# Ledger of designs, part 107: designed miniproteins, single chains, continued (5)

Each design is a single chain, and the fold is of that chain. pLDDT is the mean over its residues in the fold that is shown.

## One batch from the design tools (miniprotein)

Design m19716
Fold by ESMFold2-Fast:
Structure m19716 (fold): chain A 86 residues (1-86)
Amino acid sequence: SLLQEFLQLVKELAEAELAGDKERAEELGKKLKEIVEKLDPKLLQAIYEEVNKKVTEWLKENPDASEEQQLQKFLEVLEEVVKEKE
């Protein structure tokens, strides 16, 4: 449940930032920090390492990817990794 809340908050925060909704982004960021503090640090590190590996491999194949495309790929990979660790 905490991992699903983490994933949902990251997605909602990204959407709020892309929409320019600063107030919503700030509130979602606060909630995300609270959830992160409740998660197992070793689990977070494992998720971070796997996401970083997959995203960096994709970026090597897609060097001209825009910041928006990079963010979309990050969210896609994060969702896959979180579902595997749930």
Scores: mean pLDDT 83

Design m19717
Fold by ESMFold2-Fast:
Structure m19717 (fold): chain A 88 residues (1-88)
Amino acid sequence: SLLEGLREGARVAREALALDPEAVAREAAAETGSSAEEVLEGTELQAKALEEAARLAEELGDEESAEAFRRAAEYTREVGRLVAELLA
């Protein structure tokens, strides 16, 4: 179901939030073939998708999943910013 899919996505988001964003950014910067601008555009798109998932989870009454998605969106933007700084 859609709700079960959202719950699985939130579980993955919670696991990702346990990672050090600076360490994630360093690894991503070392492996990426993208420019700083492309990284910022890509992570902003991902963050918006996570915010939409959070809104949908809230509408379905799953506040815990919604919070996980909102935190993941902020985390994604922070990692993107750090990667872009390393590539500049």
Scores: mean pLDDT 87

Design m19718
Fold by ESMFold2-Fast:
Structure m19718 (fold): chain A 71 residues (1-71)
Amino acid sequence: MEYLQKLKELEAKIQEAVAAKDYDKAIELLKEAKEVVRKAAEAGELSEEEAEAAIARLEGEIKKLEEKKAA
């Protein structure tokens, strides 16, 4: 379950970046989280359905931050 620990670390960094209003950094960290999820699915640690759901959620968060940055 190494991917869960990596995701928790990224989640903490994303929260710090958002709190600092560093949306560019938060977006990059979310992109890294998507790659962690993809690799976990390839390793069989996640089902394809679980990986797709997680990636969709992360893409939604990226979109929200991009909209907030553009406002």
Scores: mean pLDDT 81

Design m19719
Fold by ESMFold2-Fast:
Structure m19719 (fold): chain A 63 residues (1-63)
Amino acid sequence: EEIEKLARQGKLDEAWKKVEEMIKKNAPKEELVRAYSVLAFYARIAGEFELADKALKKMLELL
C-alpha cells in the first residue's frame, strides 16, 4: 500500500498527505483508521514522536 511504502521509507510527510487525499476522496472510515495506525507505528520507529501522537489522535477521533 502507498502509505505503508512511504512510511517505511521515512517519507512521513508524504504519507500524511496521502491520508489527507484519502479524506478528500471520502475513503471508508476503516481505511482511514488503518492509514493513521500505520503512520503512527512508523513515525514512532523513526523517532518522530510528535507526528506519531498526531496520527494516533486522528485515529482515535475516527473510533
Scores: mean pLDDT 81

Design m19720
Fold by ESMFold2-Fast:
Structure m19720 (fold): chain A 63 residues (1-63)
Amino acid sequence: MKGSTVMLEVAYELKEEGRSDLVPLVKPVGEEVLKSRGLSMDDEIEDPEEVKKEILERIEKAA
């Protein structure tokens, strides 16, 4: 699963939880999380669930 797909799933999860106001944070926070792992949006993610969890936790703490 590509990093861009992981970020789309995070955005969908936030919308499902009624947190659409946090969706604009998905790209900047997701890009920073991927960068910290040496990855980009176009790279294949070995553990997409772990990356998705990290992005969500980072967004929750930043909000």
Scores: mean pLDDT 81

Design m19721
Fold by ESMFold2-Fast:
Structure m19721 (fold): chain A 78 residues (1-78)
Amino acid sequence: MMTSEQVLAEVKALVEQAKAQLATADKSQVEPLLAQLEAQLKAIYDRGKADGVLTPELLEEMQRLLQEVGELATKKLA
């Protein structure tokens, strides 16, 4: 069983990895990287939901982190 703290830690780790990859990626690599991140985040979300550890605060933080990645991707594609 996961804790809310474990879900947040996994999400933060994936987001930081995605940010690092986006910093060095070519424009053509941005969409595949975002698709991979979304798939990984969905797997964590589904697991956290099954374990009953998704709080409104955790969901809000996850959305904030995803917005940060989206902003970096937008800058890379510009």
Scores: mean pLDDT 81

Design m19722
Fold by ESMFold2-Fast:
Structure m19722 (fold): chain A 96 residues (1-96)
Amino acid sequence: SFEELTEKLELYYILDLVIEKAREKLREMGASEEEFKQFDKQAAGARKQLDQLIKEGRVDEAREILMQLAKDFKIPQEEIEKARERAREEAEKLLS
């Protein structure tokens, strides 16, 4: 359904925000090219784990984990709200 697709897309967009915030912190710490490669592997693993949680219907658990990560990385509420809006717009395009 539209609501289910919107919720799933929102989770991926929140994960992307967390990954980008973590990448920014790595840049601030002067991380090497090899450290970024290792981070990219971990980020890919996190996306696969989100795919699995969604596939298993564990959407509420995925949301709880991602919202805790967003809080830990101090992602502003406005960015979370923009991710929700982006998810709604994309879901409308995919179902049109």
Scores: mean pLDDT 85

Design m19723
Fold by ESMFold2-Fast:
Structure m19723 (fold): chain A 85 residues (1-85)
Amino acid sequence: MYSKEELEEIKDNLKSALDLPDSISDEEFIKKLEEAIEKAEEELKKMKEAGDPDYEAKKKIFDGQKEKVEEVIKYLKEQLKKKKA
C-alpha cells in the first residue's frame, strides 16, 4: 500500500497532469479523477475494437495508473469521512 507521503505526491502529480487548481475541493477532485478513468477506459475500448497493436502496451500502462488513481480516490474519501466525524 502507498504511504500518506506517496499518496500526497501522486495527488499533486495528478492535479498537475489534469491542469487542476490546488484550491480544488477533494469532492470535485474525486469527480475529475473518476471522469479521467472513464475517458481512458473508453479510449482503450476503441483501441481494442479497432485491433490497435498498441492496445496491450497502453492497457498495461493504464492498469498501473488506474491503481494509483483509485488509491488516491480512496485516500481522499477517507479524508472527507474524517472531516464529517
Scores: mean pLDDT 79

Design m19724
Fold by ESMFold2-Fast:
Structure m19724 (fold): chain A 72 residues (1-72)
Amino acid sequence: MRREELLERAKEIVKRALENPDDPEVYEEVREMVEEYGEEETFELIAEALYELGLLTEEDFERFRKALEKLK
């Protein structure tokens, strides 16, 4: 998967998470990315997606980080 495709996937995950933060599909998508690309790369892509969508906040970063920790 190309980085631009990964970034688009991360943007879709972010949009879905903002609509429904407890949506199990959001957790599945994040888990798939962590399993395929690793936690660090997944976190970086989500952070970049948040920045590009103008949604860069500490609360959003903390939520995604905690979600990734639960998937280990």
Scores: mean pLDDT 71

Design m19725
Fold by ESMFold2-Fast:
Structure m19725 (fold): chain A 100 residues (1-100)
Amino acid sequence: MLTDEQVAELVALLRSPDPGVREHAAALLGAKAGEKAVGPLLRLLREDPDPAVRAAAARALGLIGTQDPEVIAALERAAREDPSEEVREAAREALARIRP
């Protein structure tokens, strides 16, 4: 598990100009940060211009597994409406993980 300082450092990396850095940070937050990463990952899912980064955010939210209604609603929207098939698939898989 990450310390609060390490979580804050990874959250800062979600603002990197490099999409590969944002994708990597989102994956680590999903694996190790737990519920503290939910807000930053929701912003990334909704607003990131790169579909690989949005897909990573969806997968990370699925790994955290919170049944927060805001998380579920955001993943349902991404599964229906995201222009990228990769993001829609990642959101569907995340929802299946949260709601078996």
Scores: mean pLDDT 85

Design m19726
Fold by ESMFold2-Fast:
Structure m19726 (fold): chain A 125 residues (1-125)
Amino acid sequence: RFEELLERLEELVRQLEDVEIDGSKPPSDEESQALREIALLTQEIVELVRDDPEKMRLAARRMIELARQAKPDTVAQLAVAVALSQLIKAEKDPELIEELRKVLEEMLSQAKDPAQIALLSSLLS
């Protein structure tokens, strides 16, 4: 269900809230699994709401709120950025695409770790 998928996504992002990005180390198995699950959940949400502009907008607004809560240079920030990128690719409303892109650009402007900057920059390309 749409609400259940959003709640699960929010729970996973919160679990990663205090995990810092470290470009000198590979991500842990737990971090990699959580990021993969977030990407898959986002894809499922997008597929469920693709034909419903109202629900797509609600999903987008929820992701924007998660982005505002995400601390710079954390795995949570990267996870939310991946979700925003997936929404941008699926969304057809140019105004909403612009809003989502601006949030992703704001996240990039807050990043200080070189690995995080590189990853966030790749999502904007």
Scores: mean pLDDT 78

Design m19727
Fold by ESMFold2-Fast:
Structure m19727 (fold): chain A 90 residues (1-90)
Amino acid sequence: MDELAEREERAAEEAAAAVTEKGEEIPLSVEEAAEAVRRAALEAARALGLSEEELEAIEAQVERWRAAAEADPSLEPLLRAMGAAARRVL
């Protein structure tokens, strides 16, 4: 049985309870989500020893996702979810 998955679920429940207790947690904006993803991706890439050209490509890709979400609001939840995940991993 996935005890690890159950522990992750419990940690997510505790985080959700803390947000509920604050009563005013606003979801990440598209800009905040894109910034969180960009920061996490660049930190991970540097840790992996990627080149500056590869870092620039990663930053450009995140900006393309942000622009796509601006053009198509249906993509905003995906970008926001990625940004929230990036902030949790860092």
Scores: mean pLDDT 65

Design m19728
Fold by ESMFold2-Fast:
Structure m19728 (fold): chain A 105 residues (1-105)
Amino acid sequence: MSEKAKRLADVLVKELSEVPGIKVTRDGNTITLTGADTEFAKRFLDELEKRLSKIPGISTKREGLTLTITIDDEVIESLSDEEFEAVEAQIRAAIREAYDRAVAA
């Protein structure tokens, strides 16, 4: 995995580990989220999947309370430093917005 993809995975793990009711595990470029069986966790995963799937180099797969996030190493490595910073900012915004929407509902 490239250094850019590693940094992106580290950001995802750190930020998502701070969300209550979400268990985070990582295997290389794949991050698996397991939500508690709560209304908040279900809404958070729904909103997060919707936002992360729009980010270039990020793929998501949803199955019940499990959301699998895959980082496309080749796509992320091909980004300029400015494009990489924009993707990192989009990921942070996606997590924050998903949290805010889940809390508000």
Scores: mean pLDDT 85

Design m19729
Fold by ESMFold2-Fast:
Structure m19729 (fold): chain A 81 residues (1-81)
Amino acid sequence: SMEAEKQKLIEEIKKKAEEIKELAKRIADVDPSLRPSAETIILLVDEAVKQAPNMTLEQLKKALKSLEDLKEELEKLLEEV
């Protein structure tokens, strides 16, 4: 059902948000100059998780892709610091 697909995407968004927050915190610990950016990222992903139950299926898919792209960029950044 569409509702089951929606719930699966919400859980994937929650999981990606936690992974991103851990990466952001690690980056800030390695490079303290990036701490304000890391705090902004944490706030952004927490808001995405809060809003996820109110999103359409299309919005959830787009949100998940944005979080996946963000995670990849943070992993690349961590390799550079």
Scores: mean pLDDT 88

Design m19730
Fold by ESMFold2-Fast:
Structure m19730 (fold): chain A 97 residues (1-97)
Amino acid sequence: VNISDTLYRLLGELAELMRKMGFTKEEITYNELLLGLLEYLIKEKRLKVNPSNPSESIIDISGTLLGKLTGKDTLTLDELLEWLEQQEKEGLIVKVE
């Protein structure tokens, strides 16, 4: 299963935001993918942020490409982070250079 072009497009737009936040290019690749997903979910009004406990924030991924990739309708931020880390280790998400 391959990650969508939409997620890679968002990765590019979030790269500039991450640089403005002081991240290095090597650290940016993984963080850009994560933030790209989060910003997409925020723009679609699918992320309900819990500011006092961000790890409990609920993500509605039903009907999205991420939902098809994970086979789930909702995720917590912790679950999303674990899934992204697993995909990176398998080389399915992180395509460096």
Scores: mean pLDDT 57

Design m19731
Fold by ESMFold2-Fast:
Structure m19731 (fold): chain A 113 residues (1-113)
Amino acid sequence: GLSPLEERIVADVLRVAPAEDQPLVREVIERARTLSPELRELVLAFLGQLGGAYAELARGASPANLAAARARIEAAEVLLEELRRAGAPEDLVELLEELIAGARARLAEAEAA
């Protein structure tokens, strides 16, 4: 199971995640509960960066907010590569890739507006 601090990180990400991404975020959280402590820490760090990107995009489409969202997505991509190198399950990696693709699409749409 998750620690109280880890459960708080999870709750914070779920509060800011877009409705369309909620099922994927919940699935990643469920998968994280069964991982080693080391892999779980990387997944929670990934979710923290993704949640940060969602929060910045929700604040508006200013150049500063878009740049901050981009930096958060890029940090999540680095954590995904660390998860791959650490031997995270392929099905989990696919879910994380889908979340990044969704965040990148939302950022591109906001930048085009």
Scores: mean pLDDT 87

Design m19732
Fold by ESMFold2-Fast:
Structure m19732 (fold): chain A 90 residues (1-90)
Amino acid sequence: MEEALNILLERYNSMNLTEEQKEKFKKELEKVKNMSDEEKRKLIEEYLEKLLKEGILTEKDVEALLKRAEEDLLGTALQFTLHEFMLEIE
């Protein structure tokens, strides 16, 4: 978990982002960090449902990722937030 997040952050830093983009990302991470467990679960569930509807994930993949989220709710929510941010700026 921590190692995977560090790899993603290292890639993020290598993308030569503007200070404005870095501040937006920090604010999004702070929002997720300050979310309740219920809000974090909802964020994860909504993201997984979107990917399932788009045909990117199977129902089995969603089940496996939800199980992983229960083991590390904050880490999973942060990884999903980082992934969406990276897709939006690339």
Scores: mean pLDDT 71

Design m19733
Fold by ESMFold2-Fast:
Structure m19733 (fold): chain A 81 residues (1-81)
Amino acid sequence: EADEYKKKADELEKQGRYLEAGIFYVKAAASALRNGDYDKAIEYLKRAVEAFEKAIAQGHDEARPLLEEVRKMLEEVEKIK
């Protein structure tokens, strides 16, 4: 599941669809967390941050609250690890 969400996110990122890519990286991170894969979760959350930053640069202002949530989630996961 995590790997499938990550593959979808990578493909969306190649297409320049950064808002959607960020959402799928978040789904990949959530799946990794459920499996106890904290390293993968941190990696995917960092990719989601980059994707949402690029989405904002494209004019997707709706990515701003998503970026804030992802940064908070990343901080929480890094505390647990």
Scores: mean pLDDT 85

Design m19734
Fold by ESMFold2-Fast:
Structure m19734 (fold): chain A 62 residues (1-62)
Amino acid sequence: SVLENLRRVRAVLDQLSEEVAEEATEAMGAEAAAAGATDPEDIAALAGAFMDRHGAEYVARS
């Protein structure tokens, strides 16, 4: 669901510094654009999957 994916994304972003959160947000947006995602549900699912794969790295850099 959109809400579950956004909740997961927010949980990671809340652990990041402002600068790193901006980098992560740009990277998520770039991945969604590369995938051709336009629907909010697809964008949220890709963002959730991005954080599952990369969230720990961003937290470590914060």
Scores: mean pLDDT 83

Design m19735
Fold by ESMFold2-Fast:
Structure m19735 (fold): chain A 95 residues (1-95)
Amino acid sequence: LSPEERLAVRILQMMIGVRGTGRLDEETLEAMREALMNPEKYPPAIWPRIRQVQRALGLPETGRITEEFIEALLEALRADPVGLLERLRKQSSLL
């Protein structure tokens, strides 16, 4: 992965509360599945980040992790991780 791709993956990992390794390994995918099964487990501070990513993916900003959200996020990260990062930066003032 390029440095920008690794940064996009780290943003994903920070959003779901796992270590920011910058790799789409099985542990990261398992954590995403766990998040889908237990959405209420996340602290309230994480919900605005979930909504921000939903907005970047063109999904409803529910603040909830759903199967549709996980699928869209993984597809975006595999297809265009740099584009996803750019959309997240524009929407969050994340500089």
Scores: mean pLDDT 66

Design m19736
Fold by ESMFold2-Fast:
Structure m19736 (fold): chain A 82 residues (1-82)
Amino acid sequence: SSMIEELIERILEILEKYNIKPSEEEIKKLRERLEKAKSKTEVKLALLDFLLEIAKKYNMSAETFSKLNDEIFKVVDEIFKK
């Protein structure tokens, strides 16, 4: 899906700002989860699970996690706006 690829590209750009580089395997897993999502809510849940694993792996503060989650959810809202 071109929508899923656009979403992944924009998420990777945001993560780069936070000095986070997911592995190809982590990206593949996220893509598979997003392709199975049937609604904006399911997309957001898949992304929340992914971001929680990233936060744990990188020992991320609650403040940084909140900002990252907000930026990524704004991208989801923009893609699903129409």
Scores: mean pLDDT 86

Design m19737
Fold by ESMFold2-Fast:
Structure m19737 (fold): chain A 73 residues (1-73)
Amino acid sequence: MSDKQKLEKQILEEILSSEKVDLKVLADKYGVSQDKILELSVLTGIYDIKRALGIEPNLPEYVVSVIEEHRST
């Protein structure tokens, strides 16, 4: 994975582990925009909705792997 994808993976893991997502706090922590945190949060929601409807999520492999690893643990 690229360094950017590794960073986004860490952010995704924190979003998935957090009961409450504070966009500003996470953006400041990881040195990214609040829009980036929102985008990643939306991707987790898209995954959950598509899986619930029996539709294959067309998301990047590294995103799917992080979500599935968290859901299986």
Scores: mean pLDDT 78

Design m19738
Fold by ESMFold2-Fast:
Structure m19738 (fold): chain A 95 residues (1-95)
Amino acid sequence: KEKLLEEIEKALPSLSPEEQALAEKLKEGIKNGREELLKAAADLLRAMAKRAPSEEQRQQLLADADALENGDVAALGPRGRQMYEQVEQLEELVK
C-alpha cells in the first residue's frame, strides 16, 4: 500500500508536469483502490473542463469524466482515453 505509493513516486520523473499533478492526486486514491483512482482522474478532467477554451471541448471533457468513472472506455474521447491509460499504467506499476 504505502510501498506502492512510493513506486508511483519513483515513476513521476518520467511524466510531464501536468501528468505529475494527476499522479499526485491518484496516489491518494490508491489507498482506496481502483474506484478512487478513476474518480480522481475524472475530477481532473472536470477541472480541465472549467478552463476549456470552447464549449465543445468543455462538453467533451465532462462526457469523458462521466465515462471514465463508469469504466465505459468505448465512450471516451482522446483526452479521457489518455487518462484511463494513465490510471491503468499506475495500477500496473503498483502491483
Scores: mean pLDDT 67

Design m19739
Fold by ESMFold2-Fast:
Structure m19739 (fold): chain A 74 residues (1-74)
Amino acid sequence: MSDSDRVSRIEVREATGEDGRPLTVITLTLEDGSVIEFVFDDPDIAEQFYASIRPGDTLGQVIDTMARLTGVQP
Protein backbone atom coordinates (compact mmCIF):
# COMPACT_ATOMS: atom_id res chain seq x y z
CA MET A 1 0.00 0.00 0.00
CA SER A 2 1.40 3.38 -1.03
CA ASP A 3 1.26 6.53 1.10
CA SER A 4 2.53 8.84 -1.65
CA ASP A 5 -0.15 7.91 -4.22
CA ARG A 6 -3.16 9.05 -2.19
CA VAL A 7 -5.45 11.68 -3.68
CA SER A 8 -5.04 14.99 -1.82
CA ARG A 9 -7.20 17.25 -3.99
CA ILE A 10 -9.78 16.86 -6.77
CA GLU A 11 -10.61 19.67 -9.19
CA VAL A 12 -13.16 19.83 -12.02
CA ARG A 13 -13.06 22.24 -14.94
CA GLU A 14 -14.58 22.63 -18.39
CA ALA A 15 -12.39 22.82 -21.50
CA THR A 16 -12.76 22.82 -25.28
CA GLY A 17 -11.46 19.99 -27.44
CA GLU A 18 -9.59 20.28 -30.74
CA ASP A 19 -12.88 20.17 -32.68
CA GLY A 20 -14.50 22.81 -30.46
CA ARG A 21 -16.41 20.19 -28.49
CA PRO A 22 -17.02 20.70 -24.74
CA LEU A 23 -14.84 18.58 -22.44
CA THR A 24 -14.85 17.96 -18.70
CA VAL A 25 -11.41 17.76 -17.10
CA ILE A 26 -10.91 16.20 -13.68
CA THR A 27 -7.53 16.96 -12.13
CA LEU A 28 -6.14 14.98 -9.19
CA THR A 29 -3.31 16.17 -6.99
CA LEU A 30 -1.62 13.37 -5.04
CA GLU A 31 -0.03 13.61 -1.58
CA ASP A 32 3.44 13.57 -3.18
CA GLY A 33 2.55 16.61 -5.32
CA SER A 34 1.97 14.63 -8.53
CA VAL A 35 -0.82 15.88 -10.79
CA ILE A 36 -2.95 13.60 -12.98
CA GLU A 37 -5.54 14.82 -15.48
CA PHE A 38 -8.53 12.86 -16.80
CA VAL A 39 -10.37 14.21 -19.85
CA PHE A 40 -13.99 13.32 -20.64
CA ASP A 41 -16.15 14.34 -23.60
CA ASP A 42 -19.27 12.84 -21.93
CA PRO A 43 -20.37 14.88 -18.88
CA ASP A 44 -22.44 11.95 -17.50
CA ILE A 45 -19.38 9.69 -17.37
CA ALA A 46 -17.34 12.55 -15.86
CA GLU A 47 -20.01 13.03 -13.16
CA GLN A 48 -20.06 9.30 -12.32
CA PHE A 49 -16.26 9.23 -12.09
CA TYR A 50 -16.14 12.33 -9.87
CA ALA A 51 -18.85 10.87 -7.59
CA SER A 52 -16.89 7.60 -7.28
CA ILE A 53 -13.56 9.12 -6.18
CA ARG A 54 -12.63 11.12 -3.10
CA PRO A 55 -9.58 12.53 -1.25
CA GLY A 56 -7.75 9.67 0.46
CA ASP A 57 -8.23 7.17 -2.38
CA THR A 58 -5.10 5.60 -3.84
CA LEU A 59 -4.16 6.15 -7.48
CA GLY A 60 -4.78 2.43 -8.06
CA GLN A 61 -8.37 2.76 -6.84
CA VAL A 62 -8.90 5.80 -9.09
CA ILE A 63 -7.53 3.99 -12.16
CA ASP A 64 -9.74 0.95 -11.43
CA THR A 65 -12.80 3.22 -11.12
CA MET A 66 -11.97 4.91 -14.45
CA ALA A 67 -11.57 1.57 -16.23
CA ARG A 68 -14.85 0.21 -14.83
CA LEU A 69 -16.90 3.32 -15.66
CA THR A 70 -15.61 3.94 -19.18
CA GLY A 71 -15.01 0.42 -20.46
CA VAL A 72 -13.25 2.22 -23.32
CA GLN A 73 -10.06 0.72 -24.74
CA PRO A 74 -8.90 2.75 -27.75
Scores: mean pLDDT 76

Design m19740
Fold by ESMFold2-Fast:
Structure m19740 (fold): chain A 78 residues (1-78)
Amino acid sequence: GPTITLTLVRPSGEVEEVTVNSLEEAIAVIREYIEWVLTHEEDPLLATGRALSAIGAILDLERLVAADPDGTFHITVR
């Protein structure tokens, strides 16, 4: 399976790094990040932009893993 490292940048500026070994785990982490941003980012334009960027990261990751199921990937979400 893939090795996926996610760097998550929260609106506070805090950075969290998570490494997972499946696409499903990576998507779950990014979905949790989206939910957090939508509930905690007070600027609706920034919240929407961050959520759309995170959805884009999911789509890119699905394409990358489909092309190389055993690849190593590093994705930043902000």
Scores: mean pLDDT 86

Design m19741
Fold by ESMFold2-Fast:
Structure m19741 (fold): chain A 113 residues (1-113)
Amino acid sequence: PKPQLSEEQILEEVERYVRMMKNILEILPSMSEEERELAFQAALSLAKSMIRLGREALAQKASKEVLDKLIELFEEAIGILNQMLPYMSPEQQAQAQQLIAELQAVIEELRAQ
């Protein structure tokens, strides 16, 4: 069995993913269409990983301080995805909107603790 991530390791990974998404957003206007396609695939994959890590934090009954920080990071990720939407195709926008809804659902579960 793979060792489970600690609540601190979950926070560090989520913070790293949000930083990667911010970096993608900042360079997005200078990217080619093909580079944007790969960047969007990366950003959506990071969002999916954040959802899994948020669920793991809930399953581990992480501390309120960790859960509160995860809420802030998830809200930041939603903001980044919303800023990326105008650069996306309709198909990519649909995928991003679904992930935004899933991130929001995890935020509500984190707040309910």
Scores: mean pLDDT 88

Design m19742
Fold by ESMFold2-Fast:
Structure m19742 (fold): chain A 58 residues (1-58)
Amino acid sequence: SMADIEREIPEAMALIWVGIHRANGDSAEEVREEAERLYKLSGERVIRDILEAYADSL
């Protein structure tokens, strides 16, 4: 369904963002700022939550 696609795509996008931040060696603060920025721009809570979880692991 469209709802399944809408959730699956943000999760895949979040994993790409995590990979980029990991490769760049970005700090937890930088990742959290980017997560909030992306949320304000897109309204995608899933992306923010995944990036926040990654930042919390740093």
Scores: mean pLDDT 78

Design m19743
Fold by ESMFold2-Fast:
Structure m19743 (fold): chain A 80 residues (1-80)
Amino acid sequence: SLREEVEARIDEVEALIDELEKNRSKLTPGERRLVEEARRFVEAARAYLKEHPNLSEDEYQDLLAELDRVRKRLEEIKKK
């Protein structure tokens, strides 16, 4: 289901955040801010799913798009 896809994508983004935080000393101040913003976004997304058990397909697709955008930014930091 779309909900399961969103939950799986949140887990993938959290795994990237955890990996980058383990190497925090290698990150620039700007990259550290992006990682912190990503963590807050993931926490907010999980809270939103908990508060809204019946989201529309469009709302799930919007969440997936935002999660993919965040994931791509974190992947770019990891590649440097």
Scores: mean pLDDT 87

Design m19744
Fold by ESMFold2-Fast:
Structure m19744 (fold): chain A 71 residues (1-71)
Amino acid sequence: MSAEDAEAFVDNALRLAENYAKQGKYDLALKILDAARTLVENSDAPPEVKAQLLARIDEARKRIETEKEKA
């Protein structure tokens, strides 16, 4: 998977996870983010790009975990 493909996948995964979190489907949202993390780690993207994408995923996970605690 190229860096561009990894970026596009993460963008789509973040949107999808946010939509599921809005529905109260927090476990499904977190699974989507975990899948995105695995794809980034296994991609051919440069380390700097991987670090940026993983940071975006981690911030989304923190937000969803916080919402899950309130639910």
Scores: mean pLDDT 83

Design m19745
Fold by ESMFold2-Fast:
Structure m19745 (fold): chain A 89 residues (1-89)
Amino acid sequence: MVLTPDEIEARVLELLRKAGASEEVIEKVRELFEELKKSTNILLQTHIALSVLQLVDMARQGVPNEELLKGAELLLENVKRLKKAIEAA
């Protein structure tokens, strides 16, 4: 069954909450999903999806919320940088 981006987002956020992720981490992951939904570039979409999966895995392994938040912030910065590079090319 094909999930919509909104359904995937809801499931990912639930997994993160269950793993003990803070609301600040949840908000950064939500911002990643907003960038995913706005993008028409398959490489950027793939990069964002893999980044989100990495954050879920880290949370499930018990990585501290401060490290998860820093990781999510760096991933968002990388996504915004990549998006600007694609749009400028």
Scores: mean pLDDT 79

Design m19746
Fold by ESMFold2-Fast:
Structure m19746 (fold): chain A 69 residues (1-69)
Amino acid sequence: SSELQAQKRQLAIQYTAEAIRVIGEEVDRLLASTDPEEQEQIRKEAQERLAELRQQYDAQLQALDQQAA
């Protein structure tokens, strides 16, 4: 339905905005750090957070499809 497509679009916009925020925070933290070990930890934490956001997005998208069925 057109309503389902609109909901999916809004979900994608929200996910993208959250992912951009996480990437921005990673960049800011990397610029503030001079320690290579700390920089590696910052990258790992950002990667884990992005993976969690993607899993949440995929689950919400699947839930919308199930509700429409």
Scores: mean pLDDT 88

Design m19747
Fold by ESMFold2-Fast:
Formats: C-alpha cells, sequence, structure tokens
Structure m19747 (fold): chain A 80 residues (1-80)
C-alpha cells in the first residue's frame, strides 16, 4: 500500500476524525495521537496499525481506526 502523507492544511481535520473514531472504538488518546503523527510522517497503513498496537490498541481497534483514517486522507487528497 502506498504511504499516507497528510497535507499540513488538513492535519487538524484528520486529527479530529482519528480522535472521534478512537473515542467510538475505545482506543486510547495516546494510540490515536501516535496514528496521527505516523500519518503526518508518511507512514503506510500497516505501519500505523503496528504503531497503535505498540501503544496498547487491540488488532480490531487498530485496523478499524486505520481504515477510517485512510479513507479520510484519500478523500482530502482527491479534493486537492
Amino acid sequence: LPPLRVPEEHVEEVREVVLEAARRLGVSEKAAETAVQMMVDGATELQIISGMLAEGASLEQAVLLAAEAVRKVRELQERA
């Protein structure tokens, strides 16, 4: 899968989506913030999942959050 890079102007929009999804899925704020930072750094979806697992998220939580975040980033890239 290609690396995700979040344009700087959309970082807060992506962060809001990730934090809202984390709240719904029971993911810790630390795991969610790690996902956002990895996306800003251009990490792949698999790397983001691995980062969230390292911060204590379950595999199901990490996969669902990463999928939702990736969808949002792709929507923003298509509008740019």
Scores: mean pLDDT 78

Design m19748
Fold by ESMFold2-Fast:
Structure m19748 (fold): chain A 88 residues (1-88)
Amino acid sequence: MKQALEDVKGILEEALKAVKDGNVREATILSTAAAIQLVALQLENPGDETIEKALELVREAMRALDAGNYEEAIKKLQEAIDLLNKAI
């Protein structure tokens, strides 16, 4: 599981960079990929609060991107990355 969480973190770090660079489409694609991987991890690890919270933060970031609230998206992506860093 540590490797899978490291992989998700890497995708989220790329998504965060994409938002900061103004590449909203790339950020949306990467955030979606991270969310799909977190859903798969949640199904394999039911009740894992770290995965559940990370998925919620990524979903909040995706909603912020869709709304054009890039500052909120950056904040939520960073919170997800920080959470996963503590779990690895």
Scores: mean pLDDT 87

Design m19749
Fold by ESMFold2-Fast:
Structure m19749 (fold): chain A 90 residues (1-90)
Amino acid sequence: SELERLEEELRRAIREGDEERALELLREMAERLGDLAARGLLLLYEDPSLAALEQEVIDALRAEVTPGGEEAVRERLREAAERVARAAEA
């Protein structure tokens, strides 16, 4: 399914330390699945490194539905992706 494809690609991007790709995939999940579905997907990862990212992604998704939040969303998603990538390299 498309959900499984996005999840697999995100895991691979995080493992490879590709922050730009991870950020794009997180944004695609938010746009395609909506806040609740994206949150559900993240809960399936069962990774302590991703637990911190889950809250950041949820906050970023909530900001997307608020007028003027687009720049804040991009920055938060970038920071979250960088944080997860660094944790995966450790």
Scores: mean pLDDT 55

